# Designed miniproteins, single chains: the designs that were tried, part 98

Each design is a single chain, and the fold is of that chain. pLDDT is the mean over its residues in the fold that is shown.

## One batch from the design tools (miniprotein)

Design m3402
Fold by ESMFold2-Fast:
Structure m3402 (fold): chain A 66 residues (1-66)
Amino acid sequence: MEEKRIEEALRLFESLPERVQELIEKASSGNATTLTAAALLAVAEGKPLSIKEVEEIAEVIRKLKE
């Protein structure tokens, strides 16, 4: 269900360091470079995310802002 995916994405987002969260929010505007930077920063902070996971979180954040 879409609702469950939104909840899982938000939980994952909230578990991330604040600076990773800020980068994902900026990436929610569709900037591919910022998405890649967010994924790399998450790895550096010891909470590795795939680019796909970052994209999914950014998409959820984008839809919530609309």
Scores: mean pLDDT 74

Design m3403
Fold by ESMFold2-Fast:
Structure m3403 (fold): chain A 77 residues (1-77)
Amino acid sequence: SEEERRRLEEEVRLAMLQISAAVAITAAENAGKVDAARRLREAIEAKDVEEVRRIAREELGESDSMVEKLVELVERL
């Protein structure tokens, strides 16, 4: 049904956003930004949109597109 398709699309979108977050965190850790990567994980788990945006933008130097994806992940959790 249409409702089942939309629910699956939302679940797929959430999974893709979680993968994007894992990629960003792993890249940060590999770049030696281990503390910032840890704090980003904690901010996501705490659903702290402002802290996620700040860490991703200011400490990790992520693109606006990636920052938007991380914020969308927190809002969907």
Scores: mean pLDDT 88

Design m3404
Fold by ESMFold2-Fast:
Structure m3404 (fold): chain A 94 residues (1-94)
Amino acid sequence: MVEVPEEVRELLEEARELAEKLGASGGETGMILSAVALSKKLGIPLEKALEFLKLMEKLNEQGKVELVEELLQKLLNGEISLEEAIEEAKKELE
């Protein structure tokens, strides 16, 4: 891509600044960027988006990739709330 919309540039800058403030590693920076994008897209609090994505990472580490895809799809389609997605993820980690 040759140009980036101003809104996308602002999201990237916010994610970078937040990552620096939290002392995040390079790997965590990607998650923070995703959390900022998800927060803006769905109109949800950034802290909740970050909590959800951290749970998705833990599920991926356990090999539950299909569940991560299902929860993301349902959340993006409005089939479940963010709180329901977080609770389901926590339940699966037990």
Scores: mean pLDDT 70

Design m3405
Fold by ESMFold2-Fast:
Structure m3405 (fold): chain A 68 residues (1-68)
Amino acid sequence: SYLEEIEQAIRDKDYEAFLKALEKYVKDKGKPSAEDYRLMSEVAEKAGNRDLAEKYRKKAEEIEKKQQ
């Protein structure tokens, strides 16, 4: 499960594992939707990674506007 890997990586505060899980998720599913980024942002913030949560939140907004 991709979400579980991302959640564990963030909890462990392992940036390398988090980036690897994200890249794998994108490659396997093609491209995550805005909702997927929002979920990842929430998980990141809950784990204590505010910076990552904020960055991915912004990405979600950009993707949503792009679909317009």
Scores: mean pLDDT 74

Design m3406
Fold by ESMFold2-Fast:
Structure m3406 (fold): chain A 108 residues (1-108)
Amino acid sequence: MEELIERARRLALEAGVATQEELDKALENGLSKEQISGLLVAAAMMGDLEQQREALELAKELGDEETAEMIELILKQDEALAAGDMEKAREYAKKFQELADKRLEKHS
């Protein structure tokens, strides 16, 4: 768990999701599994393809299947865009939005 938290913090910094000060303060208060999952999704949204793949691996290790599925859709969308496949990119974007909306309903 400590290794996973440290890797998630590093990824969030590299992807520009949070500052070192914000992450250190969050760690002092104890990062929940939900907060770690949130950092991984944000890192995937802001990061490059390599950072998205790392976020996916960390979400799988965390055991958060919903977060892993969301990150995989972000990765597939960006891979489709890089390949010029606009139809697949739109399909993956729609699936991601549907999962994001379901998460908001669950926690609202």
Scores: mean pLDDT 80

Design m3407
Fold by ESMFold2-Fast:
Structure m3407 (fold): chain A 60 residues (1-60)
Amino acid sequence: SSELIKLANEFFEKGKKYLEEAQDLLAASDAPETRLEAQLLEGMAQLLYGIGNLLLRKGK
């Protein structure tokens, strides 16, 4: 459905923002704590992309 496709796009956009935040953190610092935070944000982005892809599959 169009609603599920719209929801998928919202999750993809949120995931992109987390990836951008992770890249910004890594650009600002090479500290181990910063690397762990960036990895957490990347993991959250992967989860959101997974949800978005599931919604796309159900929306077809």
Scores: mean pLDDT 85

Design m3408
Fold by ESMFold2-Fast:
Structure m3408 (fold): chain A 61 residues (1-61)
Amino acid sequence: AMSLEELTAFWLDLMLWAHSQGASPEEIEAAMNAAIAAETDPVAREALRRALAQFREQWAA
C-alpha cells in the first residue's frame, strides 16, 4: 500500500504530466475534483486533495 505522501506525489506527478501533454489546468482540476468526490478511502481522498492544492499553487502566480 502507498503512504499518503507517496500517493500525493504520484497524483501531482500525473497532473503535471497531463498538463505537459496538453490538458488545460481547468480540465485537470475538474477531473481531480470528480475523483475526490468519488473516492471513499479517506487517505486516498486526502492525497488527491493535497496533490490538487499543490498543482493549483503552480498556477496562482
Scores: mean pLDDT 82

Design m3409
Fold by ESMFold2-Fast:
Structure m3409 (fold): chain A 100 residues (1-100)
Amino acid sequence: MMAQIQDIANNMITTTTQVINNTNDNSQIQQILDRAVRGQVAYLRDQGRTNDADLVQQYYQALINNDFARAQAIYNSMDAAGQIFADAINHIYQVVQQKI
């Protein structure tokens, strides 16, 4: 289970950062990140991981609102699977912030 979740998260990082690196429009870069997060939330809901999906969505909203204290609190409330996806989102978010 965890190895498969890690592989999915790593694939999200690789594919999303590759698209971001090939995009020069800041608005499009932000939309790419949003779509990647929506895809992961949808995946988690489809797998019956509704609590993880809700927490990952809340974590992402805290990050884009620059509420890092709230993001950290949400992260600390997640199980290992939620934290793996949150780590992937944070990695992509950092790539976005460095490019914009």
Scores: mean pLDDT 82

Design m3410
Fold by ESMFold2-Fast:
Structure m3410 (fold): chain A 113 residues (1-113)
Amino acid sequence: MKKILIADDNKSLADFLKEELENRGYEVYTASSGDEAIELVKKYKPDIVIIDPIMKGMSGLEAMKEIRKEFPDTKIIGLTKDPALAPEMLAAGADAVLLKPFPLEELFKAIEA
């Protein structure tokens, strides 16, 4: 079973995505900060990390850089409302970036690619 970590401080979005991905057969963990995201990646070693670059405390961009350094094979999908952050997210190690709001089908395609 593939493992996914969702790192987003928007609890409603994180909870919604967790339910949708669990319904598709993924094992899903959630983090609300960059620090928690790094901790859970080290603990559970997810195949995929879905992360917002803007979170309370340690930024998602900082978390993405640390995850990429330690886990080079982990797939990173960035979610942002700000299209100007997409180049920074790609530079930080994101494999794909999606703009909020996005269709669920777009996220599923990014996960399966």
Scores: mean pLDDT 84

Design m3411
Fold by ESMFold2-Fast:
Formats: structure tokens, C-alpha cells, sequence
Structure m3411 (fold): chain A 70 residues (1-70)
């Protein structure tokens, strides 16, 4: 279901944030990443409520890109 896929993406996004915050030293860059994650969680909530699979896929691609940078 879209809810199960969104939950998996939330967990992956949380892991990305934790790894990023441990590696990053610049507080401004850390705050920007936290804001990006807040927007991502809002997008996931919207995708679940509206059954927006295209938005869910865009969120997944963003997470995969960030995972490659870590």
C-alpha cells in the first residue's frame, strides 16, 4: 500500500538525516538539511492522503540521491 511505502521512505529519510548530522560540521548546512527533511515528511503525508504515487516516487529518488552522498 502507499502507506507502507511511505513508512519505509520515512525510516530511510530518518537514517539519512542521522548519518548526515554526524558527518556534517557546518550548523547552517545542518539546519538546511533538517528543513529539507521537514518538507519531505510533509510531501509524504500529502502523497498518502491523495494517493499521489508520482510524488512518492519523487521523494524516493531524492532519498536515494542523498544515500549515495553518504
Amino acid sequence: SIEEEAEKLRKRAEEVLEKFLKKEKDEGIKENMKLELENLYKALDYAVKNKDYELLEEVKEWIEEKEKEL
Scores: mean pLDDT 84

Design m3412
Fold by ESMFold2-Fast:
Structure m3412 (fold): chain A 72 residues (1-72)
Amino acid sequence: MPPLSAEQREEIARGRPLLEALMRELADPETIERWLAEARREIEARYPGELTDEEVDLLALQAAAARAVEAA
């Protein structure tokens, strides 16, 4: 089952500029890129063939933002 509802996906999409701004405050661009790549790999490993590329991108953004906050 997809881990995000349509409402949650829409909320994340609307919050994307704020999440991106928050990540830039907490980490350098190189670290952010690494966290996004790691999150994407973990999501694909957990839900192989069940998610679209857009869904993977949204989940990776959410996971990377959570990691940035935890690392601060």
Scores: mean pLDDT 72

Design m3413
Fold by ESMFold2-Fast:
Structure m3413 (fold): chain A 94 residues (1-94)
Amino acid sequence: SKEDILNTVESQIASLEALKARVEADPRLSPEQKAAITALLDAQIALLKETKARLEAAKTVEEAEKIYFEMVRRLNPLMQQLYRLLQEAGVLEP
């Protein structure tokens, strides 16, 4: 449903904002690592916030699903790049 999609997007935004705060506060990370990771987090958060606004304006479930899948396509490569940077920086534990 449109409500379920909205709730999923809002949850994802909150998770990424929490991760960004943790990255910015992590004394183990260099300024360059923080800048690279937070830039990717900011790009993802911006995309999700734009998607949320579009979802709120969507008049049908079909339109909402189209918006969501377009976002997933754009989000996936950013998420993969973020995951690699977090592992290289030692932020993600195995």
Scores: mean pLDDT 86

Design m3414
Fold by ESMFold2-Fast:
Structure m3414 (fold): chain A 57 residues (1-57)
Amino acid sequence: SMSQQRLQESIEGSKVTTPPAVEALRGMPPGASLDERSQVAAKAAGEAFKKYLKEKE
């Protein structure tokens, strides 16, 4: 749809990389529950944050 195309253009124009949580969810099987996905996303975000802090040291 036009709305979806505009959203994609906005994302590309911002040069934003896929967040770690979203990238982790992309690799999950399609049958995973919302609770399982929430746990995987939280873990991925936490690991990315720890890595970011370590890189800043």
Scores: mean pLDDT 65

Design m3415
Fold by ESMFold2-Fast:
Structure m3415 (fold): chain A 64 residues (1-64)
Amino acid sequence: DRAQQILNLVRDMLIGGRSRSTIIDELEKEGFSRSEAQRIIDMILSGASEEEVLEEIRRILERL
């Protein structure tokens, strides 16, 4: 599941101490807009459920 791969990428980068701007740049390479990337990061950091984050990622991927 590509959505799960993207969620794992963001989590690994956050755990690894990567900056928000670096994570946004990486998500932009995957086709996400800056605002979409910021939304995903904010959802994870605010404690949204894994299911909620995956649904958001899937909605974005369906557009791409």
Scores: mean pLDDT 87

Design m3416
Fold by ESMFold2-Fast:
Order: structure tokens, then C-alpha cells, then sequence
Structure m3416 (fold): chain A 52 residues (1-52)
């Protein structure tokens, strides 16, 4: 239950970060930061799924 909710939240936020990265094509530094944030959240999702 709790892990399922966290996965949904993390996936939603990661998707938003990737959307913002696509918006920041003219700002490679900001784009890289948004992508790194999304990747970190995606890694946490993988860890949570492994524990389920």
C-alpha cells in the first residue's frame, strides 16, 4: 500500500522533471539537472518495486 503510493508519486514527479527537461533544450545545465532528478526518482521506484 504505502510503497504503491510512493511509486505513483515518484513516477509522476519523474515524468514532470523529464517534461521540464524537454522544455529547457536551450539551457543544457538546467536540462541536465532535471534529467538527473528524474533518474534519481526512477532509481528509487526500482528499489521500491524490488522490495514488493
Amino acid sequence: VTKETLILILETVAGSERFLADRQKDNPQVQAENLASAETMEEQVNELRRQM
Scores: mean pLDDT 79

Design m3417
Fold by ESMFold2-Fast:
Structure m3417 (fold): chain A 92 residues (1-92)
Amino acid sequence: MLEKEKQEAVEYARKNGSEKEAKAVELLGEAAIALEEGDWEKAVELAKEAAEINPKFEPLYYLVEALVAKEKGDLEKAKELLAKAKELKAKL
């Protein structure tokens, strides 16, 4: 399911953007797959790499961290990370 969506997003980015943008989208898609598999550490690392390549994905990186914090039962950290993601998105 997510693999097909990842492939379509990467193809779109490659046709309409730079190779760097395509790589960032691919990393973000891999992060989503890692979340589905329960590999939370890998999901956070991949989302961080995507944000480092393209800062517009920084809000999504914090959303991934917030989701991981929620799954671990750290609701206060999840709320903090969600607030940070919203703040960053508002600046884009």
Scores: mean pLDDT 77

Design m3418
Fold by ESMFold2-Fast:
Structure m3418 (fold): chain A 76 residues (1-76)
Amino acid sequence: TPEQEAKKLLEEIRKEQLAKIKDPELAKKYQEAYDTFLKQPMESQAALIENYIKLYEMVHGEPPPEGLQRLAQVAS
């Protein structure tokens, strides 16, 4: 579903960023920060939802799935 696709995208972004971090302690900090970040955007701001839409386009080079587009509509 579009919602599952959005979750997969967020997890792929996390994995990619984590793989770029060579310092194991910094990697742990990133994991903790990402978990906190995922909670805050879902409960906080329209701007963060729009940022996730842009991240999807950057990662896949195509329009975001319906789930992410629906989140943008709610945020608008």
Scores: mean pLDDT 60

Design m3419
Fold by ESMFold2-Fast:
Structure m3419 (fold): chain A 100 residues (1-100)
Amino acid sequence: MQMPPGASVEETAEAFIAESKNPAIAAAARRILEIAKKLPEENQNELLSGALLILYLAEESGWSNATTADMLRRWIEKNKHLLTEEQYEALLALADELAA
Protein backbone atom coordinates (compact mmCIF):
# COMPACT_ATOMS: atom_id res chain seq x y z
CA MET A 1 0.00 0.00 0.00
CA GLN A 2 1.25 3.50 -0.91
CA MET A 3 0.12 6.78 0.67
CA PRO A 4 0.67 9.74 -1.72
CA PRO A 5 2.41 12.76 -0.11
CA GLY A 6 0.08 15.73 0.45
CA ALA A 7 -3.11 13.71 -0.14
CA SER A 8 -6.21 14.53 1.92
CA VAL A 9 -7.48 11.95 4.43
CA GLU A 10 -10.40 11.23 2.04
CA GLU A 11 -8.04 10.75 -0.96
CA THR A 12 -5.84 8.51 1.22
CA ALA A 13 -8.93 6.47 2.19
CA GLU A 14 -9.94 6.05 -1.48
CA ALA A 15 -6.38 4.98 -2.43
CA PHE A 16 -6.35 2.47 0.47
CA ILE A 17 -9.70 0.98 -0.67
CA ALA A 18 -8.44 0.66 -4.27
CA GLU A 19 -5.08 -0.92 -3.29
CA SER A 20 -6.28 -3.19 -0.44
CA LYS A 21 -5.66 -6.93 -0.97
CA ASN A 22 -8.08 -7.93 1.80
CA PRO A 23 -11.69 -7.60 0.50
CA ALA A 24 -13.18 -7.52 4.02
CA ILE A 25 -10.87 -4.63 5.03
CA ALA A 26 -11.58 -2.80 1.73
CA ALA A 27 -15.36 -3.18 2.29
CA ALA A 28 -15.00 -1.94 5.89
CA ALA A 29 -12.97 1.11 4.76
CA ARG A 30 -15.61 1.97 2.13
CA ARG A 31 -18.42 1.81 4.72
CA ILE A 32 -16.39 3.93 7.20
CA LEU A 33 -15.87 6.55 4.45
CA GLU A 34 -19.65 6.66 3.78
CA ILE A 35 -20.41 7.07 7.52
CA ALA A 36 -17.76 9.82 7.80
CA LYS A 37 -19.37 11.81 4.96
CA LYS A 38 -22.56 12.04 7.11
CA LEU A 39 -20.70 13.51 10.13
CA PRO A 40 -20.13 17.22 10.86
CA GLU A 41 -16.96 18.41 9.07
CA GLU A 42 -14.95 18.68 12.32
CA ASN A 43 -15.59 14.98 13.15
CA GLN A 44 -14.99 13.54 9.64
CA ASN A 45 -11.18 13.66 9.83
CA GLU A 46 -11.16 12.16 13.36
CA LEU A 47 -13.27 9.16 12.27
CA LEU A 48 -11.36 8.68 8.98
CA SER A 49 -7.85 9.02 10.47
CA GLY A 50 -8.66 6.82 13.49
CA ALA A 51 -10.67 3.98 11.96
CA LEU A 52 -8.74 3.86 8.66
CA LEU A 53 -5.41 3.83 10.55
CA ILE A 54 -6.60 0.66 12.34
CA LEU A 55 -7.49 -0.94 8.97
CA TYR A 56 -4.17 0.19 7.43
CA LEU A 57 -2.18 -1.27 10.36
CA ALA A 58 -4.24 -4.49 10.15
CA GLU A 59 -3.32 -4.98 6.46
CA GLU A 60 0.35 -3.93 6.88
CA SER A 61 0.86 -6.09 10.01
CA GLY A 62 -1.22 -9.08 8.82
CA TRP A 63 -3.73 -8.96 11.69
CA SER A 64 -6.55 -11.49 11.62
CA ASN A 65 -10.03 -10.14 10.81
CA ALA A 66 -11.02 -10.98 14.41
CA THR A 67 -8.13 -8.87 15.81
CA THR A 68 -9.00 -6.02 13.41
CA ALA A 69 -12.64 -6.19 14.54
CA ASP A 70 -11.54 -6.03 18.23
CA MET A 71 -9.35 -2.96 17.54
CA LEU A 72 -12.24 -1.25 15.69
CA ARG A 73 -14.65 -1.99 18.59
CA ARG A 74 -12.18 -0.41 21.04
CA TRP A 75 -11.88 2.71 18.86
CA ILE A 76 -15.71 2.92 18.45
CA GLU A 77 -16.31 2.69 22.23
CA LYS A 78 -13.61 5.31 22.98
CA ASN A 79 -15.04 7.68 20.33
CA LYS A 80 -18.79 6.97 20.77
CA HIS A 81 -19.35 10.69 21.56
CA LEU A 82 -18.55 11.53 17.87
CA LEU A 83 -21.31 9.21 16.58
CA THR A 84 -25.11 9.10 16.51
CA GLU A 85 -26.74 5.92 17.90
CA GLU A 86 -27.39 4.77 14.29
CA GLN A 87 -23.73 5.35 13.26
CA TYR A 88 -22.47 3.62 16.44
CA GLU A 89 -24.65 0.54 15.70
CA ALA A 90 -23.57 0.54 12.01
CA LEU A 91 -19.86 0.59 12.97
CA LEU A 92 -20.34 -2.22 15.53
CA ALA A 93 -22.17 -4.29 12.88
CA LEU A 94 -19.26 -3.61 10.50
CA ALA A 95 -16.78 -4.91 13.11
CA ASP A 96 -18.95 -8.05 13.58
CA GLU A 97 -18.96 -8.63 9.78
CA LEU A 98 -15.14 -8.36 9.76
CA ALA A 99 -14.91 -11.02 12.51
CA ALA A 100 -17.20 -13.42 10.61
Scores: mean pLDDT 74

Design m3420
Fold by ESMFold2-Fast:
Structure m3420 (fold): chain A 92 residues (1-92)
Amino acid sequence: GELDKLLENLQSSDIKTAMEALEKILELPELSKEDEEKILEAIEKMKKEVAEVLLGYLEGILEMHKTNPLVLSENSLKLAEKIKKKLEEVLK
């Protein structure tokens, strides 16, 4: 489905492709617990160089959300925080 293609793009060596996939994943209206686990597994398989750029991008989105609560929905915020934690683990 759409998620599987986004997870493939998230694991791309092309930073722009991976960033666009992350943005679309955060915009998905309904994600199961299994879908969230697949997303976190895909992040664990990312190249460190791509993961570093995505972490910076995600931190920027989270900072924008602090000043504008319309940037992320409650579900997207929770997912973004989980993804940030997983990216930090990959970069250790």
Scores: mean pLDDT 83

Design m3421
Fold by ESMFold2-Fast:
Structure m3421 (fold): chain A 80 residues (1-80)
Amino acid sequence: SFEEAAELLDKAGVYLRLGRYDEGRRLLEEFKEQAKELSKEELEQILKDVERGRADLLKMGLEEGAALLDELIEYIKELL
């Protein structure tokens, strides 16, 4: 569901902010499976949230985490 996908993304964001990139990546992969079931409108909303999360990671100097979100952004754009 959209709510379950959003929760996975929020949890991934927490791990990325902590520099726990392996756990964050695992949650992002789980999110990608959920994302296949989402509508275009739901994906567009999530894309905005992911872009904001990427900007926040860059402000903190967490460039590896931001790069993982860049990969997710491209994946979501391919689904749109």
Scores: mean pLDDT 86

Design m3422
Fold by ESMFold2-Fast:
Structure m3422 (fold): chain A 105 residues (1-105)
Amino acid sequence: SEKEEKAKEYSRKGLEYLEKKDYEKALEYFKKAIELDPNNVVGIMGAALAYELLGKNEITIELLKNYIENTKDEKHKEKLKKAIELLEKKDVEGFLKLLRELLAE
């Protein structure tokens, strides 16, 4: 849908700001992506990483747990679980690679 495509554009901008280490600006764009498409997995994962990098670990954990419990999409559950593993390992570069791969789909 048009909303899903626009959400994908916002997720791309969010990733661009994450790579520039502008975490607050990245979070703004990921929030816009989620607002347009609540099932936008890149927006959800990107917001979680941005919150983590801003030192808001409690928000990161709450956001990811909420989406895992509420999604019925098996592929989305798999990607969210992988995102949690990368966060637990503090593998920011691996997380960014995962976001890039998801945006290319």
Scores: mean pLDDT 82

Design m3423
Fold by ESMFold2-Fast:
Structure m3423 (fold): chain A 59 residues (1-59)
Amino acid sequence: MEVTGVGFGDTEEEAVESALKAAIAKANDLGYKVTRVLSVEVRKVGDLWQATVTVEVEK
């Protein structure tokens, strides 16, 4: 099963960290453990960076 988190930041690194934190929080709320990161997508939206991190999860 996969879980996706989205985050924003002033830098690519900050956006990725925010997105990863969101994905982990969502997985934990569902009772799953994050096993690995599958993909990281980063794009610039205006003056901010948006990251989308997809993680693989298991029970």
Scores: mean pLDDT 85

Design m3424
Fold by ESMFold2-Fast:
Structure m3424 (fold): chain A 77 residues (1-77)
Amino acid sequence: DLAERLRARAQEALANKEAIRAELAKVIGEEAADRAVELIVRGAQRTLELVDAGDVEGALAAEGEMLRELRRIVEEA
C-alpha cells in the first residue's frame, strides 16, 4: 500500500532526524546538513498531513519535490 509506505518513510525520517543530520554533516558540512534536515522534517510532516487527508497523490508529489530540493542542497554543498 503506497499510503502505508509513504507514512512509514515520513515517520522514519522524523524519528531518525538527528542521525540523518550527523551523517549528512560528515559529507556536506554542518550548515548544509542543517538546511537539509529542516527540509526533510518539513517534507515528512507535509507527507503525513496529506496521507492523513487521503491525498496520496499529493503526498507522493510532495515527497518528490522534497527529494529534488534535497539533491540541490547536497550538490551545492
Scores: mean pLDDT 86

Design m3425
Fold by ESMFold2-Fast:
Structure m3425 (fold): chain A 67 residues (1-67)
Amino acid sequence: MSGSEARNLFRKYLKDKFGLSDDEAEEAVVAIMTMTDDETKEYLKSKFGLTDEQIEEILEYWRSLIK
């Protein structure tokens, strides 16, 4: 899968499951692509109030798209 296609699918997933706006979903995608896992977890917790369990589910979904 191309990185652009994976990013678009992941943005859609975040919008559908967590009710994020287009801008919020794009910010989350950029964070996951550019930050370490620890930095991404802190960002998602502070900005969206997500739990460790929800964040791990998000990261696993992202990993499945880029394989």
Scores: mean pLDDT 79

Design m3426
Fold by ESMFold2-Fast:
Order: C-alpha cells, then sequence, then structure tokens
Structure m3426 (fold): chain A 66 residues (1-66)
C-alpha cells in the first residue's frame, strides 16, 4: 500500500476504536500527502473523512458549552 493508503487505514482503525482525535489527525495527514502527490481523488476522500469527524466533534462540543 502507499503511505497515503496506510494513513487512511490507520485513521479508520482509530475511528473504529472511538479515538476521533487520532483518526482526524491521520485523515488530515493522508489528505495533505495525497494532494501533494496530485492524487485528488484519494486526497478528497481522506479530507472528507477528517472534516466529517472534526465537524461532528466540534458541533457536539459547541452545543454542550452553549
Amino acid sequence: MSEVDRLIDLGDEYERQGNIKEATRLYSRAAALAFRQGDLTTGNRAFSKGVSLEGYQATVMIQEFV
């Protein structure tokens, strides 16, 4: 597997474990690396996964404190 695929797989594993913080970090790294390599399809996929998890976490935290 490429380094990008490895990072996505690790992110998926942390997401399965409920470690959203690490999953988001790994997806962000995978997206950045994929975009740097010109792989827009994989980059967009990783970016979407990271944004979805971060958006969910941020929304929940904001609502809990408002």
Scores: mean pLDDT 72

Design m3427
Fold by ESMFold2-Fast:
Structure m3427 (fold): chain A 67 residues (1-67)
Amino acid sequence: MLRIEGKVVGRSAHGYVVAGRTDEGHGALAFVSDDGKRAVARTEKGLYRGRAVELTDESAVIEAEPA
């Protein structure tokens, strides 16, 4: 399981755009649903799916698995 910690850089009608880094130090861009129950993240190592374990208007922590 991959952990991504990032800053909320945008919001849409359906969720949040989060830019951050994995716990391995790789850059990540993620979309998180409004309720945090669904997240899709792209890193240099590929696509990941998961959920937000912490979600605020300013930051998110995502736990994800390879897609």
Scores: mean pLDDT 84

Design m3428
Fold by ESMFold2-Fast:
Structure m3428 (fold): chain A 67 residues (1-67)
Amino acid sequence: MSAAEAIAAAGEAIAAGDDERAAKYLRQAGNHGASPEVLEGAAIAARRAGLERAAKAAQEQSKKHGG
């Protein structure tokens, strides 16, 4: 799975309201080199959707891989 594929899957999970699945794909996206800016965008989208786990996962990956 590429970073782009993981971000796309996370976006679909966020749209579906699946917090746990979105968090899983956001961690995979970070591990595959998704940019900090893309991960921050995903964290904002997850927070707006009320998905606390996904938002936290995206924020954590952005900080860890964004340096």
Scores: mean pLDDT 81

Design m3429
Fold by ESMFold2-Fast:
Structure m3429 (fold): chain A 67 residues (1-67)
Amino acid sequence: MLSPEAREALEKLVKEAIEKGNGIITPDEVTRILRELKERFGLTDEEISEALRYISEIVLKYKKEKL
């Protein structure tokens, strides 16, 4: 399970990537974010899968709200 700190960092990194990309986040940026979180928080493979799903949900919500 993702800790509250890891979830907060994930959400912040995704939002920053979307803002820097003018509303677009690339697969490479998603991979970069997951790698950074794994290094910072020591995420397990299960937690990486959870984080990837959460990133997808944030991105889809952002696109729906903006478009």
Scores: mean pLDDT 77

Design m3430
Fold by ESMFold2-Fast:
Structure m3430 (fold): chain A 101 residues (1-101)
Amino acid sequence: SLEELHEKLKTNPYIRLIAREFAAIADFIDELMKLGLSLSLANELVSMVYNGKSEQELRDFLRQQGVSEATIEKALEKAREFRKRLAEIREERKKLEQAEA
């Protein structure tokens, strides 16, 4: 049943981390779109963060796309918060893996 699936999703720590990662991505995209970035630009920034691109590379990309300097600074602040959330999720996943060893 849908209720049994929902209960499994609540009780499995790995599935909870996957859900938290998708929530972090959705929040980041939403915040970027609130700053006036298109969904396509927001998705590209998500990809750039996952591919380990530096803050300078994100800045240069946004500047090339014609984004204003004020909006770039706000977008980079959101990118720092997104990186922090991803790092917390990765650390929790590592702790789960160590507990199973």
Scores: mean pLDDT 87

Design m3431
Fold by ESMFold2-Fast:
Structure m3431 (fold): chain A 102 residues (1-102)
Amino acid sequence: MEEVLEEGKRHLERGRDLFGNGGKIPEAIEHYERAIELFESVADQLTPEEKELLARAYLELGHAYFVAMEFDKAIEYFKKAIEVAPDSLYAKEARVMIEIIK
């Protein structure tokens, strides 16, 4: 499990770098999707802290889809961030983003 989480974190970091520094939105999305796939594969074993990491991955993918103007997909991932860690900072940001889009 630890190795899966570390690989997921590396994909999340790479996605963030591509999104923020490179402006390579499609490549950022691929890395965010891979991070989420890895975190979801161990979702039933995640601690509350690790669920916040999954919520962060959903939030960041939602932001990438928002910038890509894929608003329905953005809302889908913002909702997933709220579902997995409803009391997290990431869920609070996801709620604000849904309000802005709708």
Scores: mean pLDDT 85

Design m3432
Fold by ESMFold2-Fast:
Structure m3432 (fold): chain A 81 residues (1-81)
Amino acid sequence: KEELVKKLEETLKRNREDFEANRANFSPEEAAIVEELIRLLEELIAGLRAATTDAEIQALLDAYRARRLELVARFEEVRAA
């Protein structure tokens, strides 16, 4: 669980760096979706740190995966338009 949080924190750091490096290349709507994805990962990390049971951890991961898929699909739709 500590290992998972550490990997997610590294992913968050890279996502923030990538977003800042590429911010000028995003439309306002694309930027808003990327900011939402970053915030979603921040909330997952905070939730995982507060979680005390495997059931809580699994529920957080399942909710994160579902929401992330929706946001990624929307990002691709906006970029294709």
Scores: mean pLDDT 82

Design m3433
Fold by ESMFold2-Fast:
Structure m3433 (fold): chain A 88 residues (1-88)
Amino acid sequence: DAEEDIRELAELLGIPLEELAGLSPEEAAFRILGRAAGLSEEEIEELMRKYEELRRRAEEGVFDEEFREKYLEVMAPQAVTAAKVEAL
């Protein structure tokens, strides 16, 4: 399941489990995948902030051109990270 998959991936990448304790599954995933992609802590935090803003906008039903642009910006690093992890 998601939590076990996150734990196993953290162990594989050498990330201390304590650094992921108390985080949501989404936050833990962003941290793990961001590190795998070579993103800095600052870049990971910015990506998470953008994700939270998009989630809030989606919940409010706001789907404009700005939403699409930000969605692509947030999802593009995740797609690249997933591809790099797959290549490991």
Scores: mean pLDDT 65

Design m3434
Fold by ESMFold2-Fast:
Order: structure tokens, then C-alpha cells, then sequence
Structure m3434 (fold): chain A 76 residues (1-76)
């Protein structure tokens, strides 16, 4: 079950990140996609924490935060 949560969450996050990259010339669209990525990350992290996978949740949250920050730096 944890594998399914990670796979589905990561897929949604990756799709949002890709759309943010594709819209780097449009700040508003990039921010919309980054907001979606943040929401998908928070949902996946919360599900993992509820199931007791604290280490996986913390790692995912840190990695997603880094990716969001990197895309924001490219858009700025």
C-alpha cells in the first residue's frame, strides 16, 4: 500500500513539476502548477505519516521542497 501511495503521489507531483517547467515564461501558470505540486506533496506526506512511514514522508517532503525551490529560482 505504501508503494501505491508513493507511485501515485510521485506521478501527480512529477506531472505538476513538468507543467511548471513548460510554463516558465508565464509566472502565474508556473505558480499554479507549483501550488498543485505542493498540495499533492502534502497529501502524499500526510498519508505516509498516518501509516507510520515517517522517514519516507520526511524524505519526500524535503525532496519536493527542493524541487519547488529550484523551479521558482528558474522562474525568477
Amino acid sequence: EAEKIMLEGTERMTTAARKAYENLSNREKTQEELQKMKEYTEETVEELRKLGYKEAAEKLEREARGAIDAINAMAA
Scores: mean pLDDT 80

Design m3435
Fold by ESMFold2-Fast:
Structure m3435 (fold): chain A 82 residues (1-82)
Amino acid sequence: APVELDPELRAFAAELRANAEELTALYESLPPEAKEELEAEARRLEAELRARAPSMTPMERLRAVAEAQRRLAERIRELAAA
């Protein structure tokens, strides 16, 4: 089974899901080169998170995921604004 989440963390996860839909729409509007850049950054952030995850609490992992999502969202906005 996947990792268990507290009810508060489940509510937070639902909010992240809604935000993902908006980010998907922005991502789809980007040129292919920008999408490739974002994919490379996403993979870097994922690898960094995986390296740190074993030493983190579930809450720390969610915060780290939220931070990674913010960085990607910021990058998407930068590329969309260019």
Scores: mean pLDDT 72

Design m3436
Fold by ESMFold2-Fast:
Structure m3436 (fold): chain A 82 residues (1-82)
Amino acid sequence: FVEEFIKFLQKEYGLTNIKSIEDLNNASDEEIEKIAEFLVKYMPALKIFGVEGLKRFLKEHLNLSDEFAERVAEKFYELIYG
């Protein structure tokens, strides 16, 4: 759930500037990298969805923007398969 996810990012990754979905949609490249690193560490099974599947999940189930979903999904697969 988006609110719980945001609170976790604030507590564990120090992303205290991320307070809402709007802030996530405006995240910096550094913040996107930290979010992707979190997903690789705690949710590596998401790799079964593929880039397009993970992007769809982030957009439809977490109500995140297309740009944010694409940036996170691509970085996730770069990290998990790199």
Scores: mean pLDDT 75

Design m3437
Fold by ESMFold2-Fast:
Structure m3437 (fold): chain A 72 residues (1-72)
Amino acid sequence: KIEEKMAKIADEAEAGVRAGRLTLEQALDLVRKEIDKLSEEAKKKNIPFNPAIAVAYVLRVVAVGIERELAA
């Protein structure tokens, strides 16, 4: 499921930022690339892709990155 795949990618990106393995920029690049791939998959399968859900996951990663930056 596309939404499930997006959630997993966002969770991994957040975990990476929290653990210090990824910068916010690297995490956002990872999420963006994976969302682009899922968007293409949805298009090929003729499945509706809601960009608002993707934006929500991106904002969640950004929030974690900002929290970490402010804690530094």
Scores: mean pLDDT 74

